# Designs tried in a protein design run: designed miniproteins, single chains. Part 33

Each design is a single chain, and the fold is of that chain. pLDDT is the mean over its residues in the fold that is shown.

## One batch from the design tools (miniprotein)

Design m1132
Fold by ESMFold2-Fast:
Structure m1132 (fold): chain A 83 residues (1-83)
Amino acid sequence: FKEIYLEAARRRSVEGASYEEIFEWIKERYLKLGYPEEEAKKIAKQIIEQLKVAADVADKLRAIGDEIDRLIAERRAALAAAL
């Protein structure tokens, strides 16, 4: 389900959860939905593979955002120092 995929992506990108932790979480979710364990594991592996690709992109986007925030903070500090 798309909800599981998005939550897995959030856990990795926002909370920094390990891939092992996310894999177990995805597996448990699909087991609760009635999927056999072997199929749940296959789905979890597929999602983790997609998350690894997406995480690289997300990490790069976050780094850009952090750099922008740092530049804004530096500019604000420069204005405050002009007292």
Scores: mean pLDDT 76

Design m1133
Fold by ESMFold2-Fast:
Structure m1133 (fold): chain A 65 residues (1-65)
Amino acid sequence: MKEELKAEVELMTDVFLKQFNEKAQEVLLETKKEALELIEKGASREEVLKVMVEGFKKALEIEME
């Protein structure tokens, strides 16, 4: 449900934050904020996960720079 999805977003973000450089961390934190805002607005699980996947891809690209 909403609380479970929020916890999932927070857990995934926290795990990866420790492994990424500062710029990639900024992208992950912004992605987390966007995902949490979507959950509050009643977005579907699929929409939230799509945002998370896209944000993590961007963070990984920055990490590989």
Scores: mean pLDDT 78

Design m1134
Fold by ESMFold2-Fast:
Structure m1134 (fold): chain A 87 residues (1-87)
Amino acid sequence: EADEIERKARELAEEAVKIYNETADLSGDENLKKKAEEFKKRYEELFEQARQSDGETAGRLLREALENAEKFYEEAKKKYQEVLDSL
C-alpha cells in the first residue's frame, strides 16, 4: 500500500534526522544539522511529486523515497558511531 510505504519512509527519515541532530550535538558539527535539514526538504519534495503523479509513477517515487530514507538512516547510524568512537 502506498500509505504504508510512505509511513515507513517518513518514520525512517525522521529517525535519521534525529540521529544526525544528536550526532551534531555530540560532535559540535553544525554541518550535520544542515545535512539533516537538506535531506528533510528533499524527501518532502519527493512525497509531493508522488501525490501529483499517477498510481504507477507514485509507487515508484514512494519506493525511491523509502530507499533514500533507508540509506540516510544507515549513514546517520554510522556517523553517530564514528563520533562516539572518537570521544
Scores: mean pLDDT 80

Design m1135
Fold by ESMFold2-Fast:
Structure m1135 (fold): chain A 84 residues (1-84)
Amino acid sequence: KKSEINRELDELDERLEEVEKKYEEVKSKLSEEKQKELEEKLKPLVDEISESFKNIKEGKNVEESLEKAKKAIKEMEKLVKEAE
């Protein structure tokens, strides 16, 4: 069970790195106004992901935290893609 959680966490961490890299590419092509709008939308998602990862690693509310992290990362991926 913990091995499955660790694998899923690693997959989410990899997806987060990919979306962060994509965000840097997209950001370089956006106006300052659009950059600020995207950053404002992403900030609460980044905070939620960070808290969720911490909770998962500490064994607190693991199932709920995994779902929150997945939803937040998926929303980040969507927002970054829409900003292209």
Scores: mean pLDDT 81

Design m1136
Fold by ESMFold2-Fast:
Structure m1136 (fold): chain A 75 residues (1-75)
Amino acid sequence: SAELEQIAKRAEEISKRIYELLKKLPPEKRQKYFGEVGRIERRLGEAIYNEDLEAAKEELRRLEELLKEVEELAE
């Protein structure tokens, strides 16, 4: 699905941005958010493998919310 391919690409871009921002956080918070990103990436990968578009959209939404949290903390 072209939509699933776009979701995968968007998620990769967001994850890379989160990992860059994590370098600005204290070690304890960095570990917490690193774990959260990994869990979302795993669930998103499973949704894409199963061609579950709605599940993939939900995980992308969670990843976008996590980016906003990390951006606020990195200021």
Scores: mean pLDDT 89

Design m1137
Fold by ESMFold2-Fast:
Structure m1137 (fold): chain A 64 residues (1-64)
Amino acid sequence: APVITGIRPLRVDADGGTVEITGTNLAGATQVVFADGSTAPVLSSTDTRLVVELPAPGVIVGVA
């Protein structure tokens, strides 16, 4: 199962931006989940790192 150990930045600006997620077993992740229930697709994945581009501000609470 995916395990998240870090997220940078923890929050993005109102115009959106790029978020980097670090952890283990992340290569199978296809999307990230935000605290408001919205999702964003994963742009780049490795076993230990994900890159996601956000169109709006949000806080990431999980990956799927």
Scores: mean pLDDT 68

Design m1138
Fold by ESMFold2-Fast:
Structure m1138 (fold): chain A 87 residues (1-87)
Amino acid sequence: SLKIPSVEEFEKGLKALLANPEISQREAADLVLAELEYMFNKAKTKEEKEKVKEIAEKAIEILREGVPQDLYDRVERRIREILEKLE
């Protein structure tokens, strides 16, 4: 079964990723997008889909402040597509 992290656990992980000097902002954004796409593809129940939606919204909030505008725009567009499919 898919184990989806809490919003708080996800937020801590993403902030740690963005603060890691060994990981570029582009790599951090791509890793977050891959994780969201993975969770979206594996979410089957209403509760799982609602949790993925909450995590995706938190990712948008953090990335808005944590990465350059051009990278943010690209990743945010893809996250919004995931959110639209979750309804």
Scores: mean pLDDT 81

Design m1139
Fold by ESMFold2-Fast:
Structure m1139 (fold): chain A 70 residues (1-70)
Amino acid sequence: KELIERITEIAKEIAKKADPLTVTDVSVAISYAMQGKIEEAKQILQEVRDKEPSLADLMEELIRLFDELE
C-alpha cells in the first residue's frame, strides 16, 4: 500500500523532470517490478542512473522501494 504510493510519487517527479525516453525506461522498470521481476527492474533503473546522473537520487530511491517489494 505505502510502497505503491511512494513509487507513484517518485514516478510523477521523474515524469516532470526527465525526457520522454527516460520516462519510458522508468515506466518499463515499474511494470517489471509490479510483475515481480525485481532484478530486471533494478537493472533498467541502474542504466537510467548511469545515463542521467541528475536523476541518480530518484533512481536510487526507486531501487530501494523495489527491494521492499521483494
Scores: mean pLDDT 82

Design m1140
Fold by ESMFold2-Fast:
Structure m1140 (fold): chain A 72 residues (1-72)
Amino acid sequence: GSSDKANAAVAALKEKFKDNDTNDIKVDAEAGKVVISGKVKSEAQKKALDAALKVIGKEFPGVTIVNNIQVT
C-alpha cells in the first residue's frame, strides 16, 4: 500500500542522513506522506537535502514528500 512505500522512502532518507550528523532533522510518515522538518546551518546542506528528496520522490512514485526544512 501507499504506507508501505512511504516507510521505504523514510528508510532510504534515514540511510542518506546517516552521513549527515544533523540531530535537528525529523522524518515522519503519515497516510502515504513523508514529512521532513528541522533546521540546517547552511544553504549547501538544504540543497543537498532537496536533491536527496527529489531522488527519493522518483524512486517511490505515489509517495508525497513535504520538505519543511529551514536555514537558520
Scores: mean pLDDT 70

Design m1141
Fold by ESMFold2-Fast:
Structure m1141 (fold): chain A 85 residues (1-85)
Amino acid sequence: SIIDDVLKAIDEAVKTAEEAFEKYKRGEISLEEAVQTLRDAVRLVEAGLDILKKLGAPKETIDYVQAKVDELRARLEELQAELEK
């Protein structure tokens, strides 16, 4: 279904962002690359959340994706604070 396809895209974006965050913490990628990857992931996951809401996805599905947005935003804020040093 389109809901399943959107959720798969969201899960892949979250995984990519989590991997970029961990790579940055290990010194394997630049701070700028990690920030850009997380910004792109937040945009994609938020767009996916909007699509899921328009499709009338269950509240549990909406809450799950909202939690992923919140987690990615928190990690992005941590990395952006490091950029301002």
Scores: mean pLDDT 88

Design m1142
Fold by ESMFold2-Fast:
Structure m1142 (fold): chain A 77 residues (1-77)
Amino acid sequence: SALEAAYAGLSPEHQAQLDRALERFEISAEIALKQGKLTPEQVKELREEFLRRALAEAKDLFEMLGIGNQLFNKALG
């Protein structure tokens, strides 16, 4: 996929930062699913949007975490 190709093109340091940001995303997703605030399908869409934006826009872990927080705040209202 285009996202898999983009990830493979990152430096090892950038991949490690994205992996860490994704771990934090998955924790927030699990909490939202457990609380019934999001469906599995909504989490899948949110994850795809997170990866797309992080790969296109974020230069470091701080910006990746910011994107994740923004997406969950928007989704949870």
Scores: mean pLDDT 87

Design m1143
Fold by ESMFold2-Fast:
Structure m1143 (fold): chain A 60 residues (1-60)
Amino acid sequence: SARRQEAYRRALEIVRESLAQGQSLSDAFLKARDYLESQGFSDDEIGEILQRVADEIARE
């Protein structure tokens, strides 16, 4: 969905920005999770989005 695609894009941006600022992977992903929870995504949806973010970061 467009909403999930936008959420993925924003979560990826949050992780990249956090890593660029010297935060750990764990802290970066917690920040992205907090964002997704604030947007009303379920735990299952958050897990799917964050797995896609992790896969993308692993390619860098």
Scores: mean pLDDT 88

Design m1144
Fold by ESMFold2-Fast:
Structure m1144 (fold): chain A 65 residues (1-65)
Amino acid sequence: MKYVIRLRPGADIEKVEEKIKEMGGKVLERRTVNGLYDEIIAEVPEEAIEELKKLPDVVSVRKLN
């Protein structure tokens, strides 16, 4: 499933992307919203979502479609 992962300002986006890959996910896109928030669009196994939400740099995880 595709998700939008919003990171807190100043988060290490590369570290979060590597964690997504380690969990069997695929990073599709990186974007910045309003010059403040970095967001990662990724395909992530549903089982990994709760672990992803526990990361200190992750503000929210939202399902796409």
Scores: mean pLDDT 81

Design m1145
Fold by ESMFold2-Fast:
Structure m1145 (fold): chain A 80 residues (1-80)
Amino acid sequence: KELEKKKEFYLDVLEALATLARVTHGLSPAQQARIDQLLADAKEKLDNAKSEEEIEKVFNEAVTGLQAILREARADQAAA
């Protein structure tokens, strides 16, 4: 099924991005936990998505959330 393939693809991409983010030395344990939670929330939302548009929206929201955490980590490093 087309939607199932799209969900699997985007979930795999999000898992890869989360893994890369977690191994970044600039992340606090709290920021790493937030990334884990973001991935879990994205997986649940993808499971409930009923269209390609919904899948893309969930993916974009998750990527935006990851970028926000990474920006926060960079700001924390710059403030030191």
Scores: mean pLDDT 79

Design m1146
Fold by ESMFold2-Fast:
Structure m1146 (fold): chain A 76 residues (1-76)
Amino acid sequence: MLSEKELNEETLDSFVRMERAIFNSIENPTVDDLESMIKNLENIRRLAEEQGVMSEEIKKEIDELIEKLKERIKEL
């Protein structure tokens, strides 16, 4: 979890890129793994919106990643 003092657009973008890299590198993910990633993304999205650092571009990237994770769960 990012601290409130360090949450800005650059750190948010880095976090989303890190989560995407983990998703792309993970072999044979479990439903629990994917659900945990979704919860982490939903939490950071909420915090970014509360802190006013959410851009439309980053929001779209988070939403697209969550949808990919949900579709992967349906395939398991």
Scores: mean pLDDT 76

Design m1147
Fold by ESMFold2-Fast:
Structure m1147 (fold): chain A 62 residues (1-62)
Amino acid sequence: SELIKEVEELFEKYKKKVDEKYLPELEYIKNIVIYTLETTENVDGEKVLKDVEKKLEELIKK
């Protein structure tokens, strides 16, 4: 899925920006998002990407 690849790329970008202590939380969020996208048929991809990016931006500000 193109959307799953875009989500994976987004997490790879933020993995380089987050403090090492938050890497397990980042991986957990990634797994939940990917699982949701694999098990849900009608997702707004643009909304998902924006919501994920906002959550990751909040994580790097800690």
Scores: mean pLDDT 79

Design m1148
Fold by ESMFold2-Fast:
Structure m1148 (fold): chain A 88 residues (1-88)
Amino acid sequence: MEHAIEAVRYAAEAARYLAQGDKQKALQYLGQAGRHIGKALEEHPDLPADVRRLLLEAAQVATDLAQGKIAPEEAYRRLEAIRRELEA
């Protein structure tokens, strides 16, 4: 659970940096988020179905953010909502 929350936090920080115009930091945080999400899904195949779904949703938001399909501020709001669900 802690690693899943941390992965989503990296994605949220990437969105925040993009909203502030810091593309270099945003790319670094997106890379970290992707690695942590990938590790969580691969190393813990027994993750609860809701946790796996939330991680896949976070990965989709991060992908859409990287491709410019979602506004950084909206991506940040969605990722923070996912993080709160993981902490519940």
Scores: mean pLDDT 79

Design m1149
Fold by ESMFold2-Fast:
Structure m1149 (fold): chain A 88 residues (1-88)
Amino acid sequence: DETEKLNEKVQELMEKLKEDPNNEEVRRELARLIAEATYNGVLEAARKLAATIPDEAERERLLAATEEMAREFAEILFEEVLEKLKNL
């Protein structure tokens, strides 16, 4: 299960951050995983919704727009999570 593997990796990184709060590499990796998980989750939800749309062109437009927006949101989320982890 990819979600279980992701959760395990996040827990490992959180434990490392607890031992060394100033570990910038761990903070960046954790922020990256959270942003990536959010990106993938949004795309999965969009694909499920798109499957209910009978028009193929409308489905393609929704998926393309969602992918672009999810990518932008993931980049913003990465920066936000990274900043919050620095201020713990």
Scores: mean pLDDT 79

Design m1150
Fold by ESMFold2-Fast:
Structure m1150 (fold): chain A 93 residues (1-93)
Amino acid sequence: MKEEVKEVFKEILELQKKLNVYSPEAEKNFEETLAKSTEEELEKLLQLGIAIKELLKYYLGEISKEEALERLREAKLSEELIEEAEKALKELE
């Protein structure tokens, strides 16, 4: 699980760099969070990381909104979290 979270995080950093929103401070804070996380927290971080990754891919135009939402559902995120993601996308528009 920790390796999977690290791989998702690396993908997020690459996408953030493409959007010019990368921050070295944010990367350090996430690495510290990973080091201190319990197994339960790592599971939640994996799901959240997958959601962020798919939303960033959508924002970059790499995937469609429908594809992004489908991938969030495949990651077994709650409908509440999916609705929050949709709201965030609308507010950033």
Scores: mean pLDDT 74

Design m1151
Fold by ESMFold2-Fast:
Structure m1151 (fold): chain A 100 residues (1-100)
Amino acid sequence: SRNEEIIAELERIGREVREQLEEELAKAKTDEEKKKVYEEAANRLGERVMELARRYNLPEEVLAAIERLREKARASKDPLEALRLMEQAAVYMYMHALEA
């Protein structure tokens, strides 16, 4: 079903973002490099979650909730907090797909 496809795509996005994050963190030698890796992971996760939401024409309320979390992530001075906010956006979309 459409909801099963959304869940499968979210799980794939989460896995791919985590795998890339772990690989890049293993190569990072300084705290500044690690911060950049988290920032890039947050940006990738946010972009992919929003693209998926738009592709499946999710309700405007869901798109708005994801965008608010993305705005908070962009405003955050802590890249790890930005990543957590993007993970929260992915979980929100996952929960919506389970209830639909």
Scores: mean pLDDT 86

Design m1152
Fold by ESMFold2-Fast:
Structure m1152 (fold): chain A 100 residues (1-100)
Amino acid sequence: MPLSKEQQEKIMEWAKSLGIEVPTPKTWEEAEQILGQAGARLANEKLKEIEEKYGKPTTEERIQIAREVLERELELAKEIEAPQEIIEEIEERLKRVEKA
């Protein structure tokens, strides 16, 4: 499915808010790659904040951050009405984090 201009702008605004400069996604495959990159950046920044304030993040803290980031990715995917396959992939990643 082609992305609308509004969907493209929301994805780019989220990535830009995390300090990532991205080209306009033309396909949902490109959009998914941008979401993954932005999520990874957010996770790394949250982990650094914990390390600076409290020292080395615990396994439990790493799991919690991964969950929060994936929940944010899922919220954005649902807000932009992403294809069900993309939503299900994010939900599956979230389930894997909760099992770890």
Scores: mean pLDDT 79

Design m1153
Fold by ESMFold2-Fast:
Structure m1153 (fold): chain A 99 residues (1-99)
Amino acid sequence: SLEDKVKTYEEQAKKAEEKGDYQKAAFHYLRAAILYYSLGDEEKAEEYWDKAIEYFRKAGNEVEALWLEAQRAFEKGDVEKAKEYIDRANKLEEERKQA
């Protein structure tokens, strides 16, 4: 079931978190968030979306974190804020390619 699948992603996210595998924790929290949106649990979806952003940042993956912030801002109708996050992500990608 989707309920069993989301529990599996939550357990895998917490296990990755405990091991300090922040990139893996971020992906599992993101998958859990997407499933909670599908289940109609917007509050849990937002909680795990925030955790995915946090753990992408802890992994040094600021670009992915900014893309998730942009998507959330866009879905909430804040087009200007979404654009600011996209511009920041693009600037960081350009700076990393030249470093």
Scores: mean pLDDT 87

Design m1154
Fold by ESMFold2-Fast:
Structure m1154 (fold): chain A 96 residues (1-96)
Amino acid sequence: MRRLGPLVRADIYAPKKISKEEAEKIAQRAEELIRELGARVRSVKVYDSGRIQIWAEAETEELARRVAEALRRFAKELGYEVRVSLVSPEELEAVL
C-alpha cells in the first residue's frame, strides 16, 4: 500500500566530533520536539561522525513545514549545521 502523508528528513551535523551519548541525547530532544508538534517519528539514526538523521511523518504539508522550521531553529540554537528536506510520498516513490 502507498504511504500517505508528507515526510520531513533532517540531517544534523555537529561542528566537532561528539560522543555517541551526547548525539543520542540531541536526537531524543529532536524526537520530543517532533512529537510535541503532532508529527510521528519514523526513524532516527546516530552516526559516530556526529551526524544525526531523522525521518518524521506529518499528516499535512503545513505540519511538515512547521516541523522542518522547528528542527532548523533547534539545530541553530545548538550551533549545529542542519539540512532539512520536505519529501512527498510521490517524490519518495520516484527516487526508489
Scores: mean pLDDT 77

Design m1155
Fold by ESMFold2-Fast:
Structure m1155 (fold): chain A 62 residues (1-62)
Amino acid sequence: SAMEELLRLLGAGRYEEAARLLLEIGEDKGQEILDTLRKAFGSAIDEALARVEELVRELRAE
């Protein structure tokens, strides 16, 4: 599961790999996963998700 892989990468602090995984998943599905994680984990994951979203924006700019 893409969401399970994303969670493992976030737990390991591999934010760049998590951002690349979100790009591979695609924008619509990636947004769904991010929303699901925010609802499930709240503030515990918020900083990690914010960093990943920043990296996704940077990677899209390449």
Scores: mean pLDDT 80

Design m1156
Fold by ESMFold2-Fast:
Order: sequence, then C-alpha cells, then structure tokens
Structure m1156 (fold): chain A 85 residues (1-85)
Amino acid sequence: RPRRIAEEYLATLSEEEKEKLKKFFEEKGMDEEEKEGYLTLLGLAHLAREGRLPEEWREEAERMAEAGVDEKEILRWAAEREREE
C-alpha cells in the first residue's frame, strides 16, 4: 500500500523536519488519512527527484505531484505500483 512510500519518506527526514511537518499538519487540520496522502505525494516527488524511481514511475509521479491530482487517485496508483513491484 502507499503507506510504504510515505513511511520511507518519513524515514529520510530528521527529527526536526518531522516536528515541523507535524506542526504543518496541525495548522492545516489534516487527519491521519490526509497526512498519509500528503506524505505519499511528497515521497513520490522525493523519489523522482533523487532518481530512485523507475522511469515509468518517475514520469507519472512527477506529473501527479505537479498537477495536484486527487489524493485517492495518487494513493490508488501508488498501491497498484507497489503490488506490481
């Protein structure tokens, strides 16, 4: 599931960065599901920028991140890609 992307992204952040992100989520009134969606979007963009995504994933992830695609669509796409390996 997309949780793996969000979880991996969080693991790359420092404790200070995690605290700032937590405060940002509180300011925006995001619940746990919204946070996971946001983190997945950031994680996809981060992986694309770092060149860690396969070429097929990189193009789609970048497009989704820039276009502000609905979180449900992004999460579904990420989950399908996770299943396909």
Scores: mean pLDDT 64

Design m1157
Fold by ESMFold2-Fast:
Structure m1157 (fold): chain A 90 residues (1-90)
Amino acid sequence: MAAVDKAIEAVEKATGNKEIADHLRALADSVLQGDAETAAEHLKKLRDILLKTKLSVEQIKAVRDAINAIEEAAKQAGHEETFKEARKLA
């Protein structure tokens, strides 16, 4: 989880947006618990915030890097299918 924590800290630094960081943490926790439905809700909320908030290219990249870190952590923990299901539901 160190890579996920580092990526989320980078999002907080780049965006100053606690809500984005909180949803990324909740996404990671849900995926690692095998809860695809809750993970999908956090992905939907992240998408909604990103559409409503005019973020720079650098800020968008930080969020994408964090989501990629969560996907990699899910694969390492054996929850790859949970992450895939969450993406389909979102």
Scores: mean pLDDT 84

Design m1158
Fold by ESMFold2-Fast:
Structure m1158 (fold): chain A 79 residues (1-79)
Amino acid sequence: SELENFRAALDQAEADLEQLEEQAKKPDLSEEERQQIIEGLKHALPVLEQARAAVTDPELQARIERLIARIEELIKRLS
């Protein structure tokens, strides 16, 4: 169903973000890698904001809100 597909997409987004957070902590992170992470995160924000506005399930809204907050924090740390 669309809802199950959406949950799977959120699970994947959470896993991808965790991997990016881990990559961002590496002492040998290059300037090019840093910029690529920032741009990818900036591209993800409007998609998540649209998803947050579209969902009515409180748990899914909370998960999206946490993803947005984590992405914004990571951008600030890398900028």
Scores: mean pLDDT 85

Design m1159
Fold by ESMFold2-Fast:
Structure m1159 (fold): chain A 58 residues (1-58)
Amino acid sequence: MSDHEKALKGALASKGGAGAATAAAEARNIQDKEAYKVALEKAPDNGTARKYAEEAMK
């Protein structure tokens, strides 16, 4: 697991919008789509950060 994957998980776990920008940036740095999907599935309810990460991966 890369530092970007760990940073994305941390951002997705944060409450509110504080992690949203970090989640988006780190998601774009993850080359492995499976690692990205695993990070999203393990995140608790943090809809804003998750949505930003999904937008970044488009």
Scores: mean pLDDT 57

Design m1160
Fold by ESMFold2-Fast:
Structure m1160 (fold): chain A 99 residues (1-99)
Amino acid sequence: SALLKEIDGLLLEMLGLLQEAARAAYERNDQEAVALVEQLARLLGELRKAVRAGDTARALALLDQAEALLEQLKPHIDKETYDRLMALLSRIRGLVEKM
C-alpha cells in the first residue's frame, strides 16, 4: 500500500540520520550517545516490522518508546538532527494512526 511504503521510507530516513549520529558520537568518544543511538535504531527496526505486519497497537507503543529515547539522546546531538528526528517521528505517528 502507498501508506505503508511512505511510513517505511520515513523510517529508513530516520535510521540513516541515526547512523550518521552514531558515527559522529563514536568519533567524539561519546559512549552514552552511541549506546542510545544503537538502542533507538533497534527500536525503530522493531517499529518497521510492526508497521509491515499492520500491527498498529504495537507500532504506537514503539513510537512512545522511541520518543522517550530521543529525549534522552537530545543533549548528545545537535539541535538540527534532534528537530529532524522529532519531525520524522511525528509524521510517522500521524500515518500509523491512519492504518
Scores: mean pLDDT 89

Design m1161
Fold by ESMFold2-Fast:
Structure m1161 (fold): chain A 64 residues (1-64)
Amino acid sequence: SMAELLARKAELEERLRVVDLTSQKTLDDIREYGRLLTELNDPEVEAVGRIAAIMEAQRKKAAG
């Protein structure tokens, strides 16, 4: 339901405030947040997707 999606969005936003932005878990949380925004038809999904892509590219460069 819409109420459940909004509750999940709020939960993820709170989690993102307390996690390290350099961590793998933070990247996974950001990707999940983008998926929720897609379901909610929220235009912020574009910005979130771009951040996730930048973090992923940075991690790949660090790995080789």
Scores: mean pLDDT 76

Design m1162
Fold by ESMFold2-Fast:
Structure m1162 (fold): chain A 61 residues (1-61)
Amino acid sequence: SKYLDLSHLSKEQRKQIMKTAKDAYEKAKAKALAAGLPESEANKIANEAGNKAAEETYNKL
């Protein structure tokens, strides 16, 4: 990760962060596209949601 130090984490914890980030990304993108936003805006919103979910999951570990 560019913004998270994953060296302290187990393989399982890294998978949990990645899964949570991916799930948040996909949900946010689908919601934005369903709302009629262009793909560029949907991707931006999805990236922000994924990054936030990754940080929140990391901070709980």
Scores: mean pLDDT 80

Design m1163
Fold by ESMFold2-Fast:
Structure m1163 (fold): chain A 69 residues (1-69)
Amino acid sequence: MEEIEVSPEDLAAMTPEQRAAVAEGARSLADETGDPRFREIAEKVAAGDPEAGVEALRRMAEYQRERLS
């Protein structure tokens, strides 16, 4: 499976609401998986870290695909 193409540039263009949605998605995955890494990434995304945002979106997409496979 291929990774989703997301750049820090896309995250810099996000509204605070869009950033909050990404962070919320990562927190939901942390709760479902019990993996604290998702929660850590969610906190960094909410704080405006574009690198963490790219990682969060990539991991969320990978996890979705893994659950479907």
Scores: mean pLDDT 68

Design m1164
Fold by ESMFold2-Fast:
Structure m1164 (fold): chain A 92 residues (1-92)
Amino acid sequence: MEELRKKLEEAKKVAEELRKYDPELGARALGAVELGLQSIEDLEVVLNAAQYAKKVAERLIEKDVSPEAKEIARKLAELTREAAKLAEELLK
């Protein structure tokens, strides 16, 4: 739980930064990460939220955006992938 919360808190900061480059996709990713944090006791919600945020980050990487935005999006995709893996392990 504590490691999962830390990963989501780090992902939240990265998603907030991403909003500066892409307000719509950044807000969607941030909303998903915040839902995961608010629902940390519900691992199925956390898993779905992390997977959704990862897909949003991956979509941004495919857009014609700055290299800085793509790097932030890649970091978000990795953090949310790690969070999803932790949630899956905790569900076992």
Scores: mean pLDDT 85

Design m1165
Fold by ESMFold2-Fast:
Structure m1165 (fold): chain A 73 residues (1-73)
Amino acid sequence: MSEELKKALAKSAQAAVNAPSLAGARAGAHEAYEVAKEAGDEETAKAAQESVNAPTLEAAKAGARRAYELASK
């Protein structure tokens, strides 16, 4: 994965983790999902997709944090 895509992915996931609302967390997670799919990072894409589909803010942030940790590895 390119460093630019990795940085964009981490930034999007971090934005989702720091979002004050469920809609904001899902939007950031959706962006992270698209970047992860483009980068071919299936594991991070799955974590981001879980965040997008999360029913609560806490679950969305948990998925986004996992995506951020995976992107930062």
Scores: mean pLDDT 80

Design m1166
Fold by ESMFold2-Fast:
Structure m1166 (fold): chain A 69 residues (1-69)
Amino acid sequence: ALAAAKRTALEILVARHLADPTARIPEGELVREVARRTGVSQSTASRALRELVARGLLVREDGEVSLPP
């Protein structure tokens, strides 16, 4: 569901950020990975990312997403 997709997106980005603070993920790659891990559709994963960006929990720039500085 949407809540699981949001949590999974944040978990993926936090893990990447801990390994490399400069890490950015192409939005399409993150959408596919969230959908794969949670079993939600890619449209639901995309909606989850859009809502996280709207809340300021993710930064979207040039087709890539990251945690805020």
Scores: mean pLDDT 82

Design m1167
Fold by ESMFold2-Fast:
Structure m1167 (fold): chain A 108 residues (1-108)
Amino acid sequence: SLPAAEQEALRNELLPPMLVAAFVNELEGLPLSEGEREARERYADDEFINEVAREAAEKILAAPSEREAAEALREMLERIAEHGSPEAQEAARRALERLERELAELEK
């Protein structure tokens, strides 16, 4: 089993992409999952993260392919890693590492 601190870090890595998923579902009029609701609550007072996540959600919904949707998510995570709060920057950097690994596997 993973140590509690490592489990918390793993949960935090999922929050930025879950926030994007929450905005996608909200724009489509769909109910939010527990993870999506948690992400919305965690970042409720972070205007910057909410703005860039909403922009990413709009780009994902307009994306003609899965690759372009993933690129929109990557761009959002890069912006948070550069300009977010220290906690959000760490979560975004870890989420980027995960996304880059998944994209590299798909490009094989």
Scores: mean pLDDT 78

